# Designs tried in a protein design run: designed miniproteins, single chains, continued (5). Part 24

Each design is a single chain, and the fold is of that chain. pLDDT is the mean over its residues in the fold that is shown.

## One batch from the design tools (miniprotein)

Design m16801
Fold by ESMFold2-Fast:
Structure m16801 (fold): chain A 97 residues (1-97)
Amino acid sequence: SKIVELAKSGKDEEAAQLLEKTLSEKPNSPLLPTVLYDVSSASSSPQITNILIKTFNNTDLENLPLKLALAYILKQKGEESKVKSRYKKLVQKTEKD
């Protein structure tokens, strides 16, 4: 993925812009959860993290795998407080069993 390559290269702004574009153009793509995990592993930049928060809060999407991936990633980054209150329970359910 070009997004993951940019993130690994330290090009966080370019990675964030391409990620936001991809999420806007292909929100129902089954590949998005994998891309999000790979990007979040490659970079902890605020630019990328802010796009993940924005996407999670704005998704009235029927892409449940994407929502679950975002919930897990945001919980691991400690960003639970920045998600909408109605989604906090979903984030909490991603706790380690």
Scores: mean pLDDT 72

Design m16802
Fold by ESMFold2-Fast:
Structure m16802 (fold): chain A 87 residues (1-87)
Amino acid sequence: DAAADARALLARLPESVERLRAHLEKNPGVTSTVTVLGGEEIEVRVTEENLPLVVEAHRAVLEGVINGEIEEGLRKARELLLKLAES
């Protein structure tokens, strides 16, 4: 059940963010995330400054799945991630 899986991921998001922040502090400038949206790969180099926006993009996807607004969730995530990938 995709909605149930999305809810579980969303509930654990704060925990995942803290682990990623700890990894980023240990590995500055070498941490990146690759997100696959509709067959497109978007790579973002994660920094302490852009981490909140990376989290917002992933939250938008999860909320879209939970609320049946998948297309809008993906659109918001793609917009945020592309802006960060160009930075």
Scores: mean pLDDT 76

Design m16803
Fold by ESMFold2-Fast:
Structure m16803 (fold): chain A 87 residues (1-87)
Amino acid sequence: RPRLTEEELDRLADIAFRMADVDGSGRITLEEFKGLVESMFGALRLTDEEIEALAKEADKDGSGYLTREEFRELVRRLVERHEAALA
């Protein structure tokens, strides 16, 4: 698949975040993020340690949760990695 535009990536991140944020809190846990990555990006074969490292890097405020903005940054990195794997 060709490179996503910024707007397409934002839309993908919003849809995925809403699917993981079942209670509507505006934040997702690392466990919810791991499940989402496995369901949407399983072809990347990321380890639990790799997923946790990405989530910790994006959690800039150290809250233990990912905001929509932090999640969007992670989705960007995962999409770029997925596109590189397809090339």
Scores: mean pLDDT 70

Design m16804
Fold by ESMFold2-Fast:
Structure m16804 (fold): chain A 95 residues (1-95)
Amino acid sequence: SFLEKFKADIELALESVSTERVDPNLLIDAVRAMDSHGIVKYALQSDPSTSAVVAEVQKCIEVFKETGDPKPLLDFCVEFNVQEGIEDIKRAVGL
């Protein structure tokens, strides 16, 4: 399942990367918001490149962890037309 693979990759990323500039709880909430809205909807579009989506999400999460900038995560949700995901991520990161 795409969701099972995504969840495992996100959990691994959350354990391995420094969170020097971001409250870990805000990052976890932002990731949960993405899973609930953006990633699930994208997976349902039958894209054969689910690995590419996972890589892009991991990259966005890495930027957020390193810089505290939620913009790449928000841009990802905008690209996939997930309005509710955008609102939930903004709320989670305090925007």
Scores: mean pLDDT 53

Design m16805
Fold by ESMFold2-Fast:
Structure m16805 (fold): chain A 72 residues (1-72)
Amino acid sequence: MTKEQWEEQARGDIEAARRLLEELPESENPVATAVAAALNAIAGIYNARKAGNEELEKEAKELLEEALKAMK
């Protein structure tokens, strides 16, 4: 994969995580939605690292922290 392809994957993962976290208050299963958000955030961290994009990695890490907090 190219750097641009890794960045595209990371942005997709980050967008999915954000969307899931925004849906959380209206979710029929908040814990499952938070887990899905965390998994997308982890994928975002991995893909951002492969791209060498520190800004995307930081953003994905912040979303992971939010998802983990929502599981409590």
Scores: mean pLDDT 86

Design m16806
Fold by ESMFold2-Fast:
Structure m16806 (fold): chain A 57 residues (1-57)
Amino acid sequence: PLTATFTSLVEAEDEEAARELGLQMVRDAGWDPAATEIRVERVGPGRFRVTLTRPVP
């Protein structure tokens, strides 16, 4: 299946805060939150990798 993936490094207090930043990115991009997978991974102290994945038509 074809997917569109966007990855960003963010500074956040915890994984919950990083996920909220990911949700805001989805809204700012005009993507459907229900169709977008948000993955959060801690990569350092206060640093997270946020990956947004959605199907491409």
Scores: mean pLDDT 81

Design m16807
Fold by ESMFold2-Fast:
Structure m16807 (fold): chain A 69 residues (1-69)
Amino acid sequence: MSLEEARAALEEGLRLHNAGRLAEAAVQFAIAARGLAEVLGPEHPLTQGAAAFAEGLAREVYGRPLPPV
């Protein structure tokens, strides 16, 4: 995944979150986190932030944390 694709997913996730579409936002943040981990590494603050948003939204929507990958 390219940095541009990861950024687009991050921006789409934020847009969906602001619109109250939490399940769809969680999916986009998960896509962004994966792409950012590939480009910037899993330790990068932006990667960790996107992953934390995806996990937090999944807990709110599904009542449980995301399963380990």
Scores: mean pLDDT 76

Design m16808
Fold by ESMFold2-Fast:
Structure m16808 (fold): chain A 80 residues (1-80)
Amino acid sequence: SKEDILLKLSEIYQKAVDEFKRKGKLSERDELLRTYRKVMEAIEKGNLDEAKKILEEAIKTGSPEVQEVARKMLEIIDEG
């Protein structure tokens, strides 16, 4: 369901934010927040294809740390 996707994405996001803060990766944290907000907005509007496109762009253009998180998030959407 949409609710299950949102829950799983929020868990991935929170774990990544906590890790980035612990490692002092504050710019990567802020980058992930911008990507996450766009993904959540797309899903809330029912636009799963747009959410996938946002994550695919992050995988191509993002920092290595954000790319890894975006891959995990994309797997959740593809499996839902």
Scores: mean pLDDT 88

Design m16809
Fold by ESMFold2-Fast:
Structure m16809 (fold): chain A 71 residues (1-71)
Amino acid sequence: MPSKLEQVVEEIRRLGERHGLPQGLIDSLVAHVRGESDEEEVLRHIRGTLRHQGVPEEEIDAFVERLREIF
């Protein structure tokens, strides 16, 4: 079965594709998730990045809560 980390990475890639995020930004988010051990720091960074890219706040909230369930 895929690890929790692999599941989080897949969720980030799917969201990035749906919202047309630049590949370099998706790669940066994935690298941050792989390098950071603090779950809340990871979720905070993802939330800020998605908000900056113009993703709707309700969708960001739903996405972050889904990631919390995986962690």
Scores: mean pLDDT 79

Design m16810
Fold by ESMFold2-Fast:
Structure m16810 (fold): chain A 72 residues (1-72)
Amino acid sequence: ALSPEEQALVEELEKLAREIKKAIDAKDWARLDELMQQTQKLLDQIATMSEEVQQKAFEIIGEIQEHLKRAF
């Protein structure tokens, strides 16, 4: 089970994935760049945490990568 802190990070990453999709759909490349920077900072934090939260983050990153592949 994830700690409340780990769950909050996963929820923030899921929120970023949704916002990235919205930015791509709107063709707001400046917003996309900002969101990608926020995503990288959050992933750097998650990389220091449990294997369970890292695995969940990997799944969400897969979703983000699919959004990016469809856009470019």
Scores: mean pLDDT 82

Design m16811
Fold by ESMFold2-Fast:
Structure m16811 (fold): chain A 93 residues (1-93)
Amino acid sequence: MRKEKEQLLLRAIGRLMRATDGRAWLEVEGDTLYLHLENVTPEEARAAADVVAEFAKEMGIKRAVIYSNDPEAAEVVAERLREAGLEVETVIL
């Protein structure tokens, strides 16, 4: 990852951590984004989805994988990201 893209990732992680009270984190591998959610509220899930959608657009990322222990939170995020044009896969832990 080049310096500018690394700064965008760190900014997105910081925003995500604040929106979810530290209950979400973000990884990027190749052209795929990996979002991990643990015990997030529906409000936090929507805020996380907005942060991730903006970041994906800035990075040109078109695919996301969501790991969550809550199917409802995973689906809230997946719906928002699909609406933003991403291909989304959910994995319930």
Scores: mean pLDDT 83

Design m16812
Fold by ESMFold2-Fast:
Structure m16812 (fold): chain A 85 residues (1-85)
Amino acid sequence: LREEARELIERFREALAKTLGEEVAEKTARELEQLFESDLPPETVRAALQYVADMAASLGNDEAAAAARRLGEVAAKIAEERHRA
């Protein structure tokens, strides 16, 4: 996992904890870390991160939503780099 992605996941966790509590935020952050390290297609990872961002925004947590969107951008960047050999 890249440092940039790790930092964004931690920022997401801290922001989400303010709305849903530490336990739910920690579990969700670990799930995002596993998703980011997974062998799933980049389009699937991006769609999952978009869904998480939309859910956070619907809860009024713009900070968590922004972190999830930035994670999606990092996932897209990594996919482009991997497809270049």
Scores: mean pLDDT 79

Design m16813
Fold by ESMFold2-Fast:
Structure m16813 (fold): chain A 68 residues (1-68)
Amino acid sequence: SSENELIYRIAKHEFEEILKKAPEEKKEEIQKIVDETLRKLEELLRNGASQEELVEVIQEGVKKIEEV
């Protein structure tokens, strides 16, 4: 879905911006969360997952970053 690809691109950009603005001491841990979240999103896109599934993974990633 073109909408799901757009959601992925927006999520990727936002996660990259979060990482860029993160405190140096937290960047390594945040990078791991970002990498894992984006990897899972790419798998979901390749498998034709729903928008709901993409949003859930994005929300989980954001929550993990907020807990760092």
Scores: mean pLDDT 88

Design m16814
Fold by ESMFold2-Fast:
Structure m16814 (fold): chain A 69 residues (1-69)
Amino acid sequence: SKNLEEAIEMLEELMEKYPELAKEIQGIIEAIRNGNVAAAAKGLEDLMKKYPELKEELEKVLELVRSSL
């Protein structure tokens, strides 16, 4: 899916910008690659709660993931 590819690209950019989040973001990317959209969405929601300053960027990724179910 183009939306899932775009979501992965955005998450990879976030990993470069915030290396401290690399493990959490890698888990979300792995969920997307495995077709586990529910786990990916949950991971994004958990990250948004933990890092409210990233909410805007993560919400956009979440919309791409949800539109691909």
Scores: mean pLDDT 85

Design m16815
Fold by ESMFold2-Fast:
Structure m16815 (fold): chain A 85 residues (1-85)
Amino acid sequence: SAEELVRKALKNVEAALESLKQGDVAAALSGLDEAIRLLEEAEKQGDPRAREALELVRKAKEALVAGDTETAIELLEKAIEVLKE
């Protein structure tokens, strides 16, 4: 279900945020890639939270690849808020 996909995506985003706080960028990127795949599937099933969170997670990944960890953290915290709605 879309709800199960959103819940699994939330756990991956929370794990990625924790990895970033520990300085593990590689683990964070892996978690974000999994979250993106789950959110893409949830969006296709019509969940509006998934669409909004997907945009935020994609922007967070772009920031992280550019070395902007602070912006990535802010975007992931916003994604978590959206996914908890």
Scores: mean pLDDT 88

Design m16816
Fold by ESMFold2-Fast:
Structure m16816 (fold): chain A 115 residues (1-115)
Amino acid sequence: MEEAEKKRNQLKSDIEEILKITDPEERKAKFIELLKKYGVSDEIIELLEKMDPETVDAVARALLDILSKPLEEQREILKKTTITLEQVKSMKDPVERGRALALLIAKEILKEALE
């Protein structure tokens, strides 16, 4: 449990630091690199690499919002998340797609905290 808490707090801190980067392309590259370090699936990484930097920023900010909620609320949100990566790929609204992708990323990174 302590290691899962440290992992969440470190991820939140790392995303906050990346969002301070002024260059949008560098910010996108650093965010993707961070997600690779946290073991996010290759399918999600490939999708992020195809997105505009502005859309990737929306994913990063949505992920920060999830990580800023109390642990009990995070667990309830992630338990209710039934969306698939295939559904995310078919979404036309960039904002909805970004939020849905952030939920999938959170679920992959925090899977040990949800058990």
Scores: mean pLDDT 78

Design m16817
Fold by ESMFold2-Fast:
Structure m16817 (fold): chain A 87 residues (1-87)
Amino acid sequence: SAAEALAEAEALLEELRANPDTPVDEALRRVREVLDRMHAAGVPAEVVEAQLLRFLGIAARTWSDEDFDRLAAALGALMAELRRERA
């Protein structure tokens, strides 16, 4: 459900904040999975984008500029795809 997907997104963001040693590739995989589930559950695109921006804020404080750029590029591509599906 949308509520379950939102709760999972909040739990993941809190886990990533608490565990800055999480490998960037694992964090990216988990965030992609949660965003995909939110979209599939019918969460509005603006809410999905808000959660992505919250994650990018954590990423900017947690990982190197190089790793952040990799995350931003991968998640930006995902958000462009989700926006296209709802256009």
Scores: mean pLDDT 79

Design m16818
Fold by ESMFold2-Fast:
Structure m16818 (fold): chain A 72 residues (1-72)
Amino acid sequence: SAAARKAEREELAREIGRILRDIGDALQRILAGADPREVMKELLEKGIITEEEAEKALKKIEEAKKRREAEA
């Protein structure tokens, strides 16, 4: 039972670690000037985010950029 729980925790840690690494890489690319749309498509293809989450994020980014340019 203790060994089974340890195996479950190790598997979850590996899965979470992989997801966080991919997200971290994505954020670094965006900060380095990568197109957020391209980065979000990669995350969607890897199954890290859902299509709905990707669409919502991209819409908010686009609207925020448009509003910022209109205010400037």
Scores: mean pLDDT 75

Design m16819
Fold by ESMFold2-Fast:
Parts: sequence; C-alpha cells; structure tokens
Structure m16819 (fold): chain A 80 residues (1-80)
Amino acid sequence: MITKKMTREEYDEALQRVIAELDQLPPMSLEELKERIKELYEKHKDTVPEHAFREAILHYLLTRHGLTGEEALKIVDEIL
C-alpha cells in the first residue's frame, strides 16, 4: 500500500528491508545489477518511499560493490 507519512522507525525498517534484499544478491555484472534493482523497486514502490530506496541502493553500491559515488548515482538516477 502507498504510504504518505512515515515515522523514522518505519523509514529505518523500510531501508533495512531493501538493504537485506540487496545483501542477498550474488556478485554480478553492473548490467544484471541494474535489472535486479529495477525488479526490487517494482516490488517495493508501493511500501517504501523512493528516497529510502535510493539511499539503500547508494549505500549498497558504495559498500558492497565498491563503485564510485558517481557510478552509484548514475545507476540510481537511471533506474529511479
């Protein structure tokens, strides 16, 4: 369901949910990763605010995949 207002606790839960799903992904190419992220966005778009999803993806790309900030931002901006 679409949420119009979210508490800090709800935001953190949504953020952690997306991070947990991203952490389950095996090592893959950037092309495959983009498709997986799009799939996750479609799955969560009605329950997770876009900015929380964007934050989770950026953190994942920077920490898990060792991408530069510029590369991570381009991927997020392309998908969202």
Scores: mean pLDDT 74

Design m16820
Fold by ESMFold2-Fast:
Structure m16820 (fold): chain A 110 residues (1-110)
Amino acid sequence: DELRQKADQLFDKSNQYLRNMRVTTARQYSDQAYQYYKSVDPNDPTYLSYQAGQLVRQKKYDDAITLANQALSVDPNNPGALSVLSQALDMQGDREKSKEYFQRSVELSS
C-alpha cells in the first residue's frame, strides 16, 4: 500500500531527527506517519501502539494497556505495544509485569 510506504518513510525520518536530537521535528514526522497508518487501517497495530503511547503521556494507563493489548492481538511482536505495556505497568506500580514485557521487547529486538 502506497500510504503505508509513505508512513514508513515519515517514521524513518522521525527516527533520523531523533538521532540528531531534533525532538520537535521528529515528532512532526512521526505524527504524519501515524495519520497515514490510520488512513490505511484504524486497527493497524502500529497506529494502535502510537495511540496507546499518547495515552501513557496523558497518564491514562488503563486505557493505554487496553489499546496496547489490542495491538498485540493483531501483531504479538509489535515493539511499540510491548514498550507501552512495560511503561504503563511500571507507572501503575506493577514492576513484575513491566519487567516481563520489557524482557520480551529486548528478546524480539535482539
Scores: mean pLDDT 79

Design m16821
Fold by ESMFold2-Fast:
Structure m16821 (fold): chain A 76 residues (1-76)
Amino acid sequence: DEAVREAARAANEGTRLYLEGGKKLGPIKTDVPDQSPLEQLAIALEQIAKEAYKKDKKLGDKLYEAAKKLRAAAEA
């Protein structure tokens, strides 16, 4: 139950930051492999974080941390 709740929290937070990154940075080309939805979102957030870090370090940090949490949740 707690693992499912943690995964849900990580997915919700990651999705929110993904949308925020897309709005703030404009269209970002992401190379997302055909894997689980949580893992795909984590990889996309990592790629967006690299671009965000060049212009907005706080947004880049948030995206990178969200990606780490999503990756951990996908493995749980």
Scores: mean pLDDT 69

Design m16822
Fold by ESMFold2-Fast:
Structure m16822 (fold): chain A 72 residues (1-72)
Amino acid sequence: SSSRERVAEYVDALLAAAEAEDVAALRATLQRMRSEGDERELRQLVPVLRYIQRETRSPEIAAEVAAFLAGL
């Protein structure tokens, strides 16, 4: 699939995991992003990751997102 489709799939998965407060699902998505996403795709995901970090009710999700962003 195209880079655009992959970015959209990651956005949907991240938002679903954050809304559900599903830390395991969020970690799995972040791990797939590290393994499969190129630098350009990862940079496109920064705005949604910052949104999740600010808006999440889960401190664990916020911490996982912060750690991912620090590694970019």
Scores: mean pLDDT 86

Design m16823
Fold by ESMFold2-Fast:
Structure m16823 (fold): chain A 69 residues (1-69)
Amino acid sequence: SAADLRAAALAKLTAFFQSQGLDAALARAYAEHVVARVEARLEELAPHLGDDPRTFALAAEEVATGRPV
């Protein structure tokens, strides 16, 4: 489900920021901020996006890594 994909992306981003030296609370806050920014961008692009449920996860991974997926 979309909720499961969002939860997985949030968990991965939180772990990533912790690996970069942020404490757990700050890493979680940054992960939530990134997810919110990705969701806002996808909403702006919604008329041009297909119905692929993986689109959110791919966009989140690209934002987190700075690398095209």
Scores: mean pLDDT 71

Design m16824
Fold by ESMFold2-Fast:
Structure m16824 (fold): chain A 104 residues (1-104)
Amino acid sequence: SHSQYLQQLQQQLAALQAEFKAKLDAAKSFEEAKAVVDETQKQFIDLLNQARTLEEVRLIDGVFNDLYLYALGLFKDDPEAALYILKKALEMQSLISKKEEELS
């Protein structure tokens, strides 16, 4: 059912969130963190492209936003890292908005 699919997507998103938080915590430099951020965004773009309903887009958006706020918190004292993360968040928000328009 659609409800079962949403529960499965929610579980997949939770697993990705945990994995990428662990990878961000393990990053010893902004260069390593940048690679993690780029891979995270790529996987969320792939999920967004597969989304069939606005409810799925909203779930993806929420988890992605939580991850980027977490990343900003980790690198709050690094202006270059913070600006990079903000740029990636803005790029993703543009894609989410386009997908929402396609599905509405």
Scores: mean pLDDT 84

Design m16825
Fold by ESMFold2-Fast:
Structure m16825 (fold): chain A 89 residues (1-89)
Amino acid sequence: SSLSLTPEERAALLEQQKAEAEARGIKMSEEQKKELDLLIKSLRGDPKATAELIKKVAKGDEKKMKELIKYFSRVLGLDEKEIEKELKK
């Protein structure tokens, strides 16, 4: 639930949670760190980071990739065409 959280506010909260976890000595794997960084960038409107997340989740499934493009476009307010351009690079 995010009744009042913008994508930027959610990104800021994730960065704060990452910093607090590190301060508490909670170790994240390198894969978890990369995934979190991609999510934060996607929430800040980076279509390249969003495309990389979609590639990682879809793993070459074209149907799943199309569904994820629509999903992230809706949730993040990104243009589907910009995400598709980054996916074709």
Scores: mean pLDDT 78

Design m16826
Fold by ESMFold2-Fast:
Structure m16826 (fold): chain A 64 residues (1-64)
Amino acid sequence: MNVEEAGKKAGDEATKKALDALPDAVKVDVEVALLSDGNVEATATATGADGKKVTATAVVKTPP
C-alpha cells in the first residue's frame, strides 16, 4: 500500500468515527499527515448544525 492509499484509508476511518459520534454533522474537515517511517495519521473534525465539533483520529500502517 502506498502513502496515498494509506492516507485515503485513514481519512475514511477518521471520517466514519467522527460521523458516528456526530450523525447530524453538516461539515467534515479531514487532515492527513505522513508520520516519519511508518504510519499515516488522519484527523477528521465534524461540525454540527449548532456549531458543535467532534474530532476523530485514525492511523494506518504503510506497509506492515
Scores: mean pLDDT 77

Design m16827
Fold by ESMFold2-Fast:
Structure m16827 (fold): chain A 84 residues (1-84)
Amino acid sequence: MEIYVEVRVLAEGKVFRYRALPGETIEVEVYAKGEEVTVSVFLVEGDRRIELEPRITLKVGETLERTFTIKGEEVKVVVKVFEK
């Protein structure tokens, strides 16, 4: 399974969320401030929210690529930061 998230830095203080199915929900939280973007990745199962990736900071033009193993399946998350 592959999750591709494109983030445009349009305004300071915005939070973006992306969810993908089926079976498990991967939530990518993105907080943009100026030219920097903070990214965190969570697995959401019912009422539980498990942090898969600690907060990292990306700049415009950078790409984050991570692969997680969820219940024996590989989930690839790609976050790419673009200018407006």
Scores: mean pLDDT 66

Design m16828
Fold by ESMFold2-Fast:
Structure m16828 (fold): chain A 65 residues (1-65)
Amino acid sequence: SLREAIEVVVEALEKSKTPTEAGQAAVKSGKASVEETVEAMMLIREEAKSSDVKKLVEGGKKLLE
């Protein structure tokens, strides 16, 4: 589900130094489809309006509330 993909991306972002590294880690986890992972990252980026990893984590957590 998209919600599960957002959770996976947020976890990856918390452990990563860049958004690209987080996206790759989320896909490698296999917990969500590639398509759902890409959509989750796009939604997180739009919510955060930033490419900063800490702000992306905050945006993702806001989407999960």
Scores: mean pLDDT 82

Design m16829
Fold by ESMFold2-Fast:
Structure m16829 (fold): chain A 83 residues (1-83)
Amino acid sequence: KKEVEKLEAELGKAVDAFKEANDAGDLEAEVKYAKEVVAIAKKLLELTPDDEAKKALVKHILAGLAKISKSPEAKAILEEALA
C-alpha cells in the first residue's frame, strides 16, 4: 500500500517531466521520460493486478502521452506499453 502511493507519486512526476520535455521540443528528454512512465506504470500494475480502475487510469495516461508525443521513439515506447 505504501509502495503503491510512492509509485503513483513517481508516475505523476514522470508524466509532468514528459509534458515539460514535449512542450520544450526536447526529443531526448521525451524518450527518457516515456521510458520512466512505462517502467513505473508496469511496477504499479504488478502491485495492483486486480485493480481495474488503476489499469484504466494507466492506459488513459499512456494513450494521452502517445497522442502528444513529438518523438517517434517516445510514441513507439508508449504505444508498445498499451498493447
Scores: mean pLDDT 84

Design m16830
Fold by ESMFold2-Fast:
Structure m16830 (fold): chain A 101 residues (1-101)
Amino acid sequence: MKSVKEILIELAKKLAEKYGFSDETIERIIEAVKKAKNPVEALSAMARIARDTLSPEQAAAFLRDLGAIQEALSGHNIEEVLKEFDEETQKLVKELVEALK
């Protein structure tokens, strides 16, 4: 099984591809995830970078996706929360939830 940080980095890359982040912004996100003490800090750092980098509309959509991931991590209706994500992103979030048990 991948480490929590490895899963978070892969998840960050998948979300960055969806929202069209530049390579420089992806690098900033990866470094923020590496520096985070826990997944909540990592997701919060990603939210900050998204707000600084994306248009307001894209930032709102990205923050909604991060909110859904936080709900899945908190044990809320995982299948319902992940339904709107693509298959690969769903798999990464499920791996993250499992790694945190």
Scores: mean pLDDT 77

Design m16831
Fold by ESMFold2-Fast:
Structure m16831 (fold): chain A 85 residues (1-85)
Amino acid sequence: VEEYRKKFEEAKKKGEELVEEMSKTESPEAVEHLRKALEKSAEVAELQLEAIEAGRPLSPEERKEAEEKLAEAKEHAAKALEIIA
């Protein structure tokens, strides 16, 4: 359980470092969409980690929230790719 939290924090830090490096070469608009995509993905991961730490599955309400946040993350990622490509 604690190891999942540690891996999440490491992944989050690596994502933030990647966005910072991309900000040196990519457009600010693309970087902003990428940052928002990472933020929404982190919120989904946090919901999943909280459920794992509690030893329970996600509730139907938490699952719906995670699906909505994941959809927002995908939209921001798609916008970043449109600008970069």
Scores: mean pLDDT 78

Design m16832
Fold by ESMFold2-Fast:
Structure m16832 (fold): chain A 103 residues (1-103)
Amino acid sequence: SVHDYDQEKLDAIEPLPGRKPIEVDPNLLKELNIPEVIANKLAEVASDSGSGLENQLKAIANATKDTTIEELQSKYGAGTGSGKGLEGLKKILEAMGLLKKLP
């Protein structure tokens, strides 16, 4: 579960060098009921579409007991290949009925 994580292992996961920053609203990830530290780490790696992304996702999955790479990709939009996890996260939130359109 993403709620059962090893903080020391998470802190050891570094963003890939030379990557562009990703912009993500932490509140979007909070609506998925995941810890903020996991949400921030997923947002950091979701901006990378290179081969290094798989290793970063494996490290996050290993730091979150009982969580798989497939779960991180499908539920949280990590590694969507868009260079931004935000669109994947928005689609998940829309499907769950949690993302409200502005009036």
Scores: mean pLDDT 53

Design m16833
Fold by ESMFold2-Fast:
Structure m16833 (fold): chain A 86 residues (1-86)
Amino acid sequence: TPRDIAIKKATLTVLISGADFLADRLERLKERGAPREKIEKVAREGLRLVRQAEEVAEQLKPYDPEFSEKALEKAREIERRIREIS
Protein backbone atom coordinates (compact mmCIF):
# COMPACT_ATOMS: atom_id res chain seq x y z
CA THR A 1 0.00 0.00 0.00
CA PRO A 2 1.08 3.68 -0.29
CA ARG A 3 1.39 3.77 3.52
CA ASP A 4 3.66 0.70 3.55
CA ILE A 5 5.86 2.28 0.84
CA ALA A 6 6.11 5.53 2.86
CA ILE A 7 7.09 3.57 6.00
CA LYS A 8 9.77 1.64 4.07
CA LYS A 9 11.17 4.91 2.63
CA ALA A 10 11.31 6.43 6.13
CA THR A 11 12.95 3.25 7.50
CA LEU A 12 15.53 3.27 4.69
CA THR A 13 16.33 6.96 5.35
CA VAL A 14 16.84 6.26 9.08
CA LEU A 15 19.04 3.20 8.38
CA ILE A 16 21.26 5.13 5.93
CA SER A 17 21.53 8.11 8.33
CA GLY A 18 22.49 5.74 11.16
CA ALA A 19 25.13 3.98 9.05
CA ASP A 20 26.53 7.37 7.91
CA PHE A 21 26.71 8.53 11.56
CA LEU A 22 28.61 5.35 12.52
CA ALA A 23 31.03 5.81 9.57
CA ASP A 24 31.76 9.36 10.82
CA ARG A 25 32.18 8.05 14.38
CA LEU A 26 34.54 5.35 13.07
CA GLU A 27 36.72 7.97 11.32
CA ARG A 28 36.93 9.99 14.58
CA LEU A 29 37.79 6.87 16.60
CA LYS A 30 40.65 6.06 14.20
CA GLU A 31 41.93 9.69 14.35
CA ARG A 32 41.99 9.44 18.18
CA GLY A 33 43.88 6.11 18.11
CA ALA A 34 41.02 4.13 19.67
CA PRO A 35 41.65 0.41 20.40
CA ARG A 36 41.19 -1.98 17.46
CA GLU A 37 38.43 -3.86 19.34
CA LYS A 38 36.34 -0.65 19.64
CA ILE A 39 36.91 0.21 15.95
CA GLU A 40 35.86 -3.33 14.92
CA LYS A 41 32.69 -3.17 17.08
CA VAL A 42 31.55 0.15 15.54
CA ALA A 43 32.44 -1.13 12.05
CA ARG A 44 30.27 -4.25 12.59
CA GLU A 45 27.31 -2.09 13.72
CA GLY A 46 27.71 0.19 10.69
CA LEU A 47 27.87 -2.76 8.28
CA ARG A 48 24.76 -4.28 9.93
CA LEU A 49 22.82 -1.06 9.22
CA VAL A 50 24.14 -1.04 5.63
CA ARG A 51 22.88 -4.62 5.13
CA GLN A 52 19.45 -3.72 6.55
CA ALA A 53 19.29 -0.65 4.29
CA GLU A 54 20.13 -2.81 1.24
CA GLU A 55 17.29 -5.23 2.15
CA VAL A 56 14.73 -2.42 2.50
CA ALA A 57 15.97 -0.75 -0.73
CA GLU A 58 15.55 -4.07 -2.60
CA GLN A 59 11.94 -4.30 -1.34
CA LEU A 60 11.33 -0.74 -2.63
CA LYS A 61 12.76 -1.33 -6.16
CA PRO A 62 9.41 -2.42 -7.72
CA TYR A 63 7.65 0.69 -6.33
CA ASP A 64 10.28 3.45 -6.57
CA PRO A 65 13.37 2.29 -8.51
CA GLU A 66 14.97 5.78 -8.56
CA PHE A 67 14.71 6.23 -4.77
CA SER A 68 15.94 2.65 -4.22
CA GLU A 69 18.95 3.03 -6.57
CA LYS A 70 20.09 6.31 -4.94
CA ALA A 71 19.81 4.65 -1.50
CA LEU A 72 21.83 1.61 -2.65
CA GLU A 73 24.57 3.88 -4.05
CA LYS A 74 24.73 5.76 -0.72
CA ALA A 75 24.83 2.45 1.20
CA ARG A 76 27.73 1.24 -1.01
CA GLU A 77 29.62 4.50 -0.36
CA ILE A 78 29.16 4.11 3.42
CA GLU A 79 30.23 0.42 3.30
CA ARG A 80 33.38 1.43 1.36
CA ARG A 81 34.24 4.07 4.00
CA ILE A 82 33.75 1.60 6.89
CA ARG A 83 35.83 -1.14 5.24
CA GLU A 84 38.69 1.27 4.43
CA ILE A 85 38.95 2.24 8.13
CA SER A 86 38.50 -1.20 9.77
Scores: mean pLDDT 89

Design m16834
Fold by ESMFold2-Fast:
Parts: sequence; C-alpha cells; structure tokens
Structure m16834 (fold): chain A 73 residues (1-73)
Amino acid sequence: MEEFLRRLREEVRERLLKAGASEEFAEEAAETAEKFGRALAEVAEEMGSGDPEEAARAGAAAIEAFALKVHKK
C-alpha cells in the first residue's frame, strides 16, 4: 500500500506541475492526495468490502481535480 500511495503522490505532483502549478502548491496537493487516499483505503479495508487501492486512487483523484480547479481559478 505505501508504495502505491507514494506513486499516486508522485503522479499527482507531476500532473499539477505540468498544468502550471508552483512546485510548493503541487507538493502540498500531492501530500493531501496521499493522505486522503490512505484514509479512504483504510475505510474500505475496515468495511471489509471494496478494493483499498481503488479507494486510494479515487481519493487521490478527487483532491487532484479540486487542486487543478483551484490552481486555474
């Protein structure tokens, strides 16, 4: 799980940088995406249903989408 979350963080950071976000903003958004993804993965595991990796990806994607919207303002 940790390596999967690290990869999601790196992907989010890279996509935000390509979209023109500052390095500081991209890093903060990527960290938030990793934390939120981890929280959703833990909830999925606790519920005993769903794929924790899918939950993590969905959470990271939601934060990335929000960050892209806020960045472009």
Scores: mean pLDDT 80

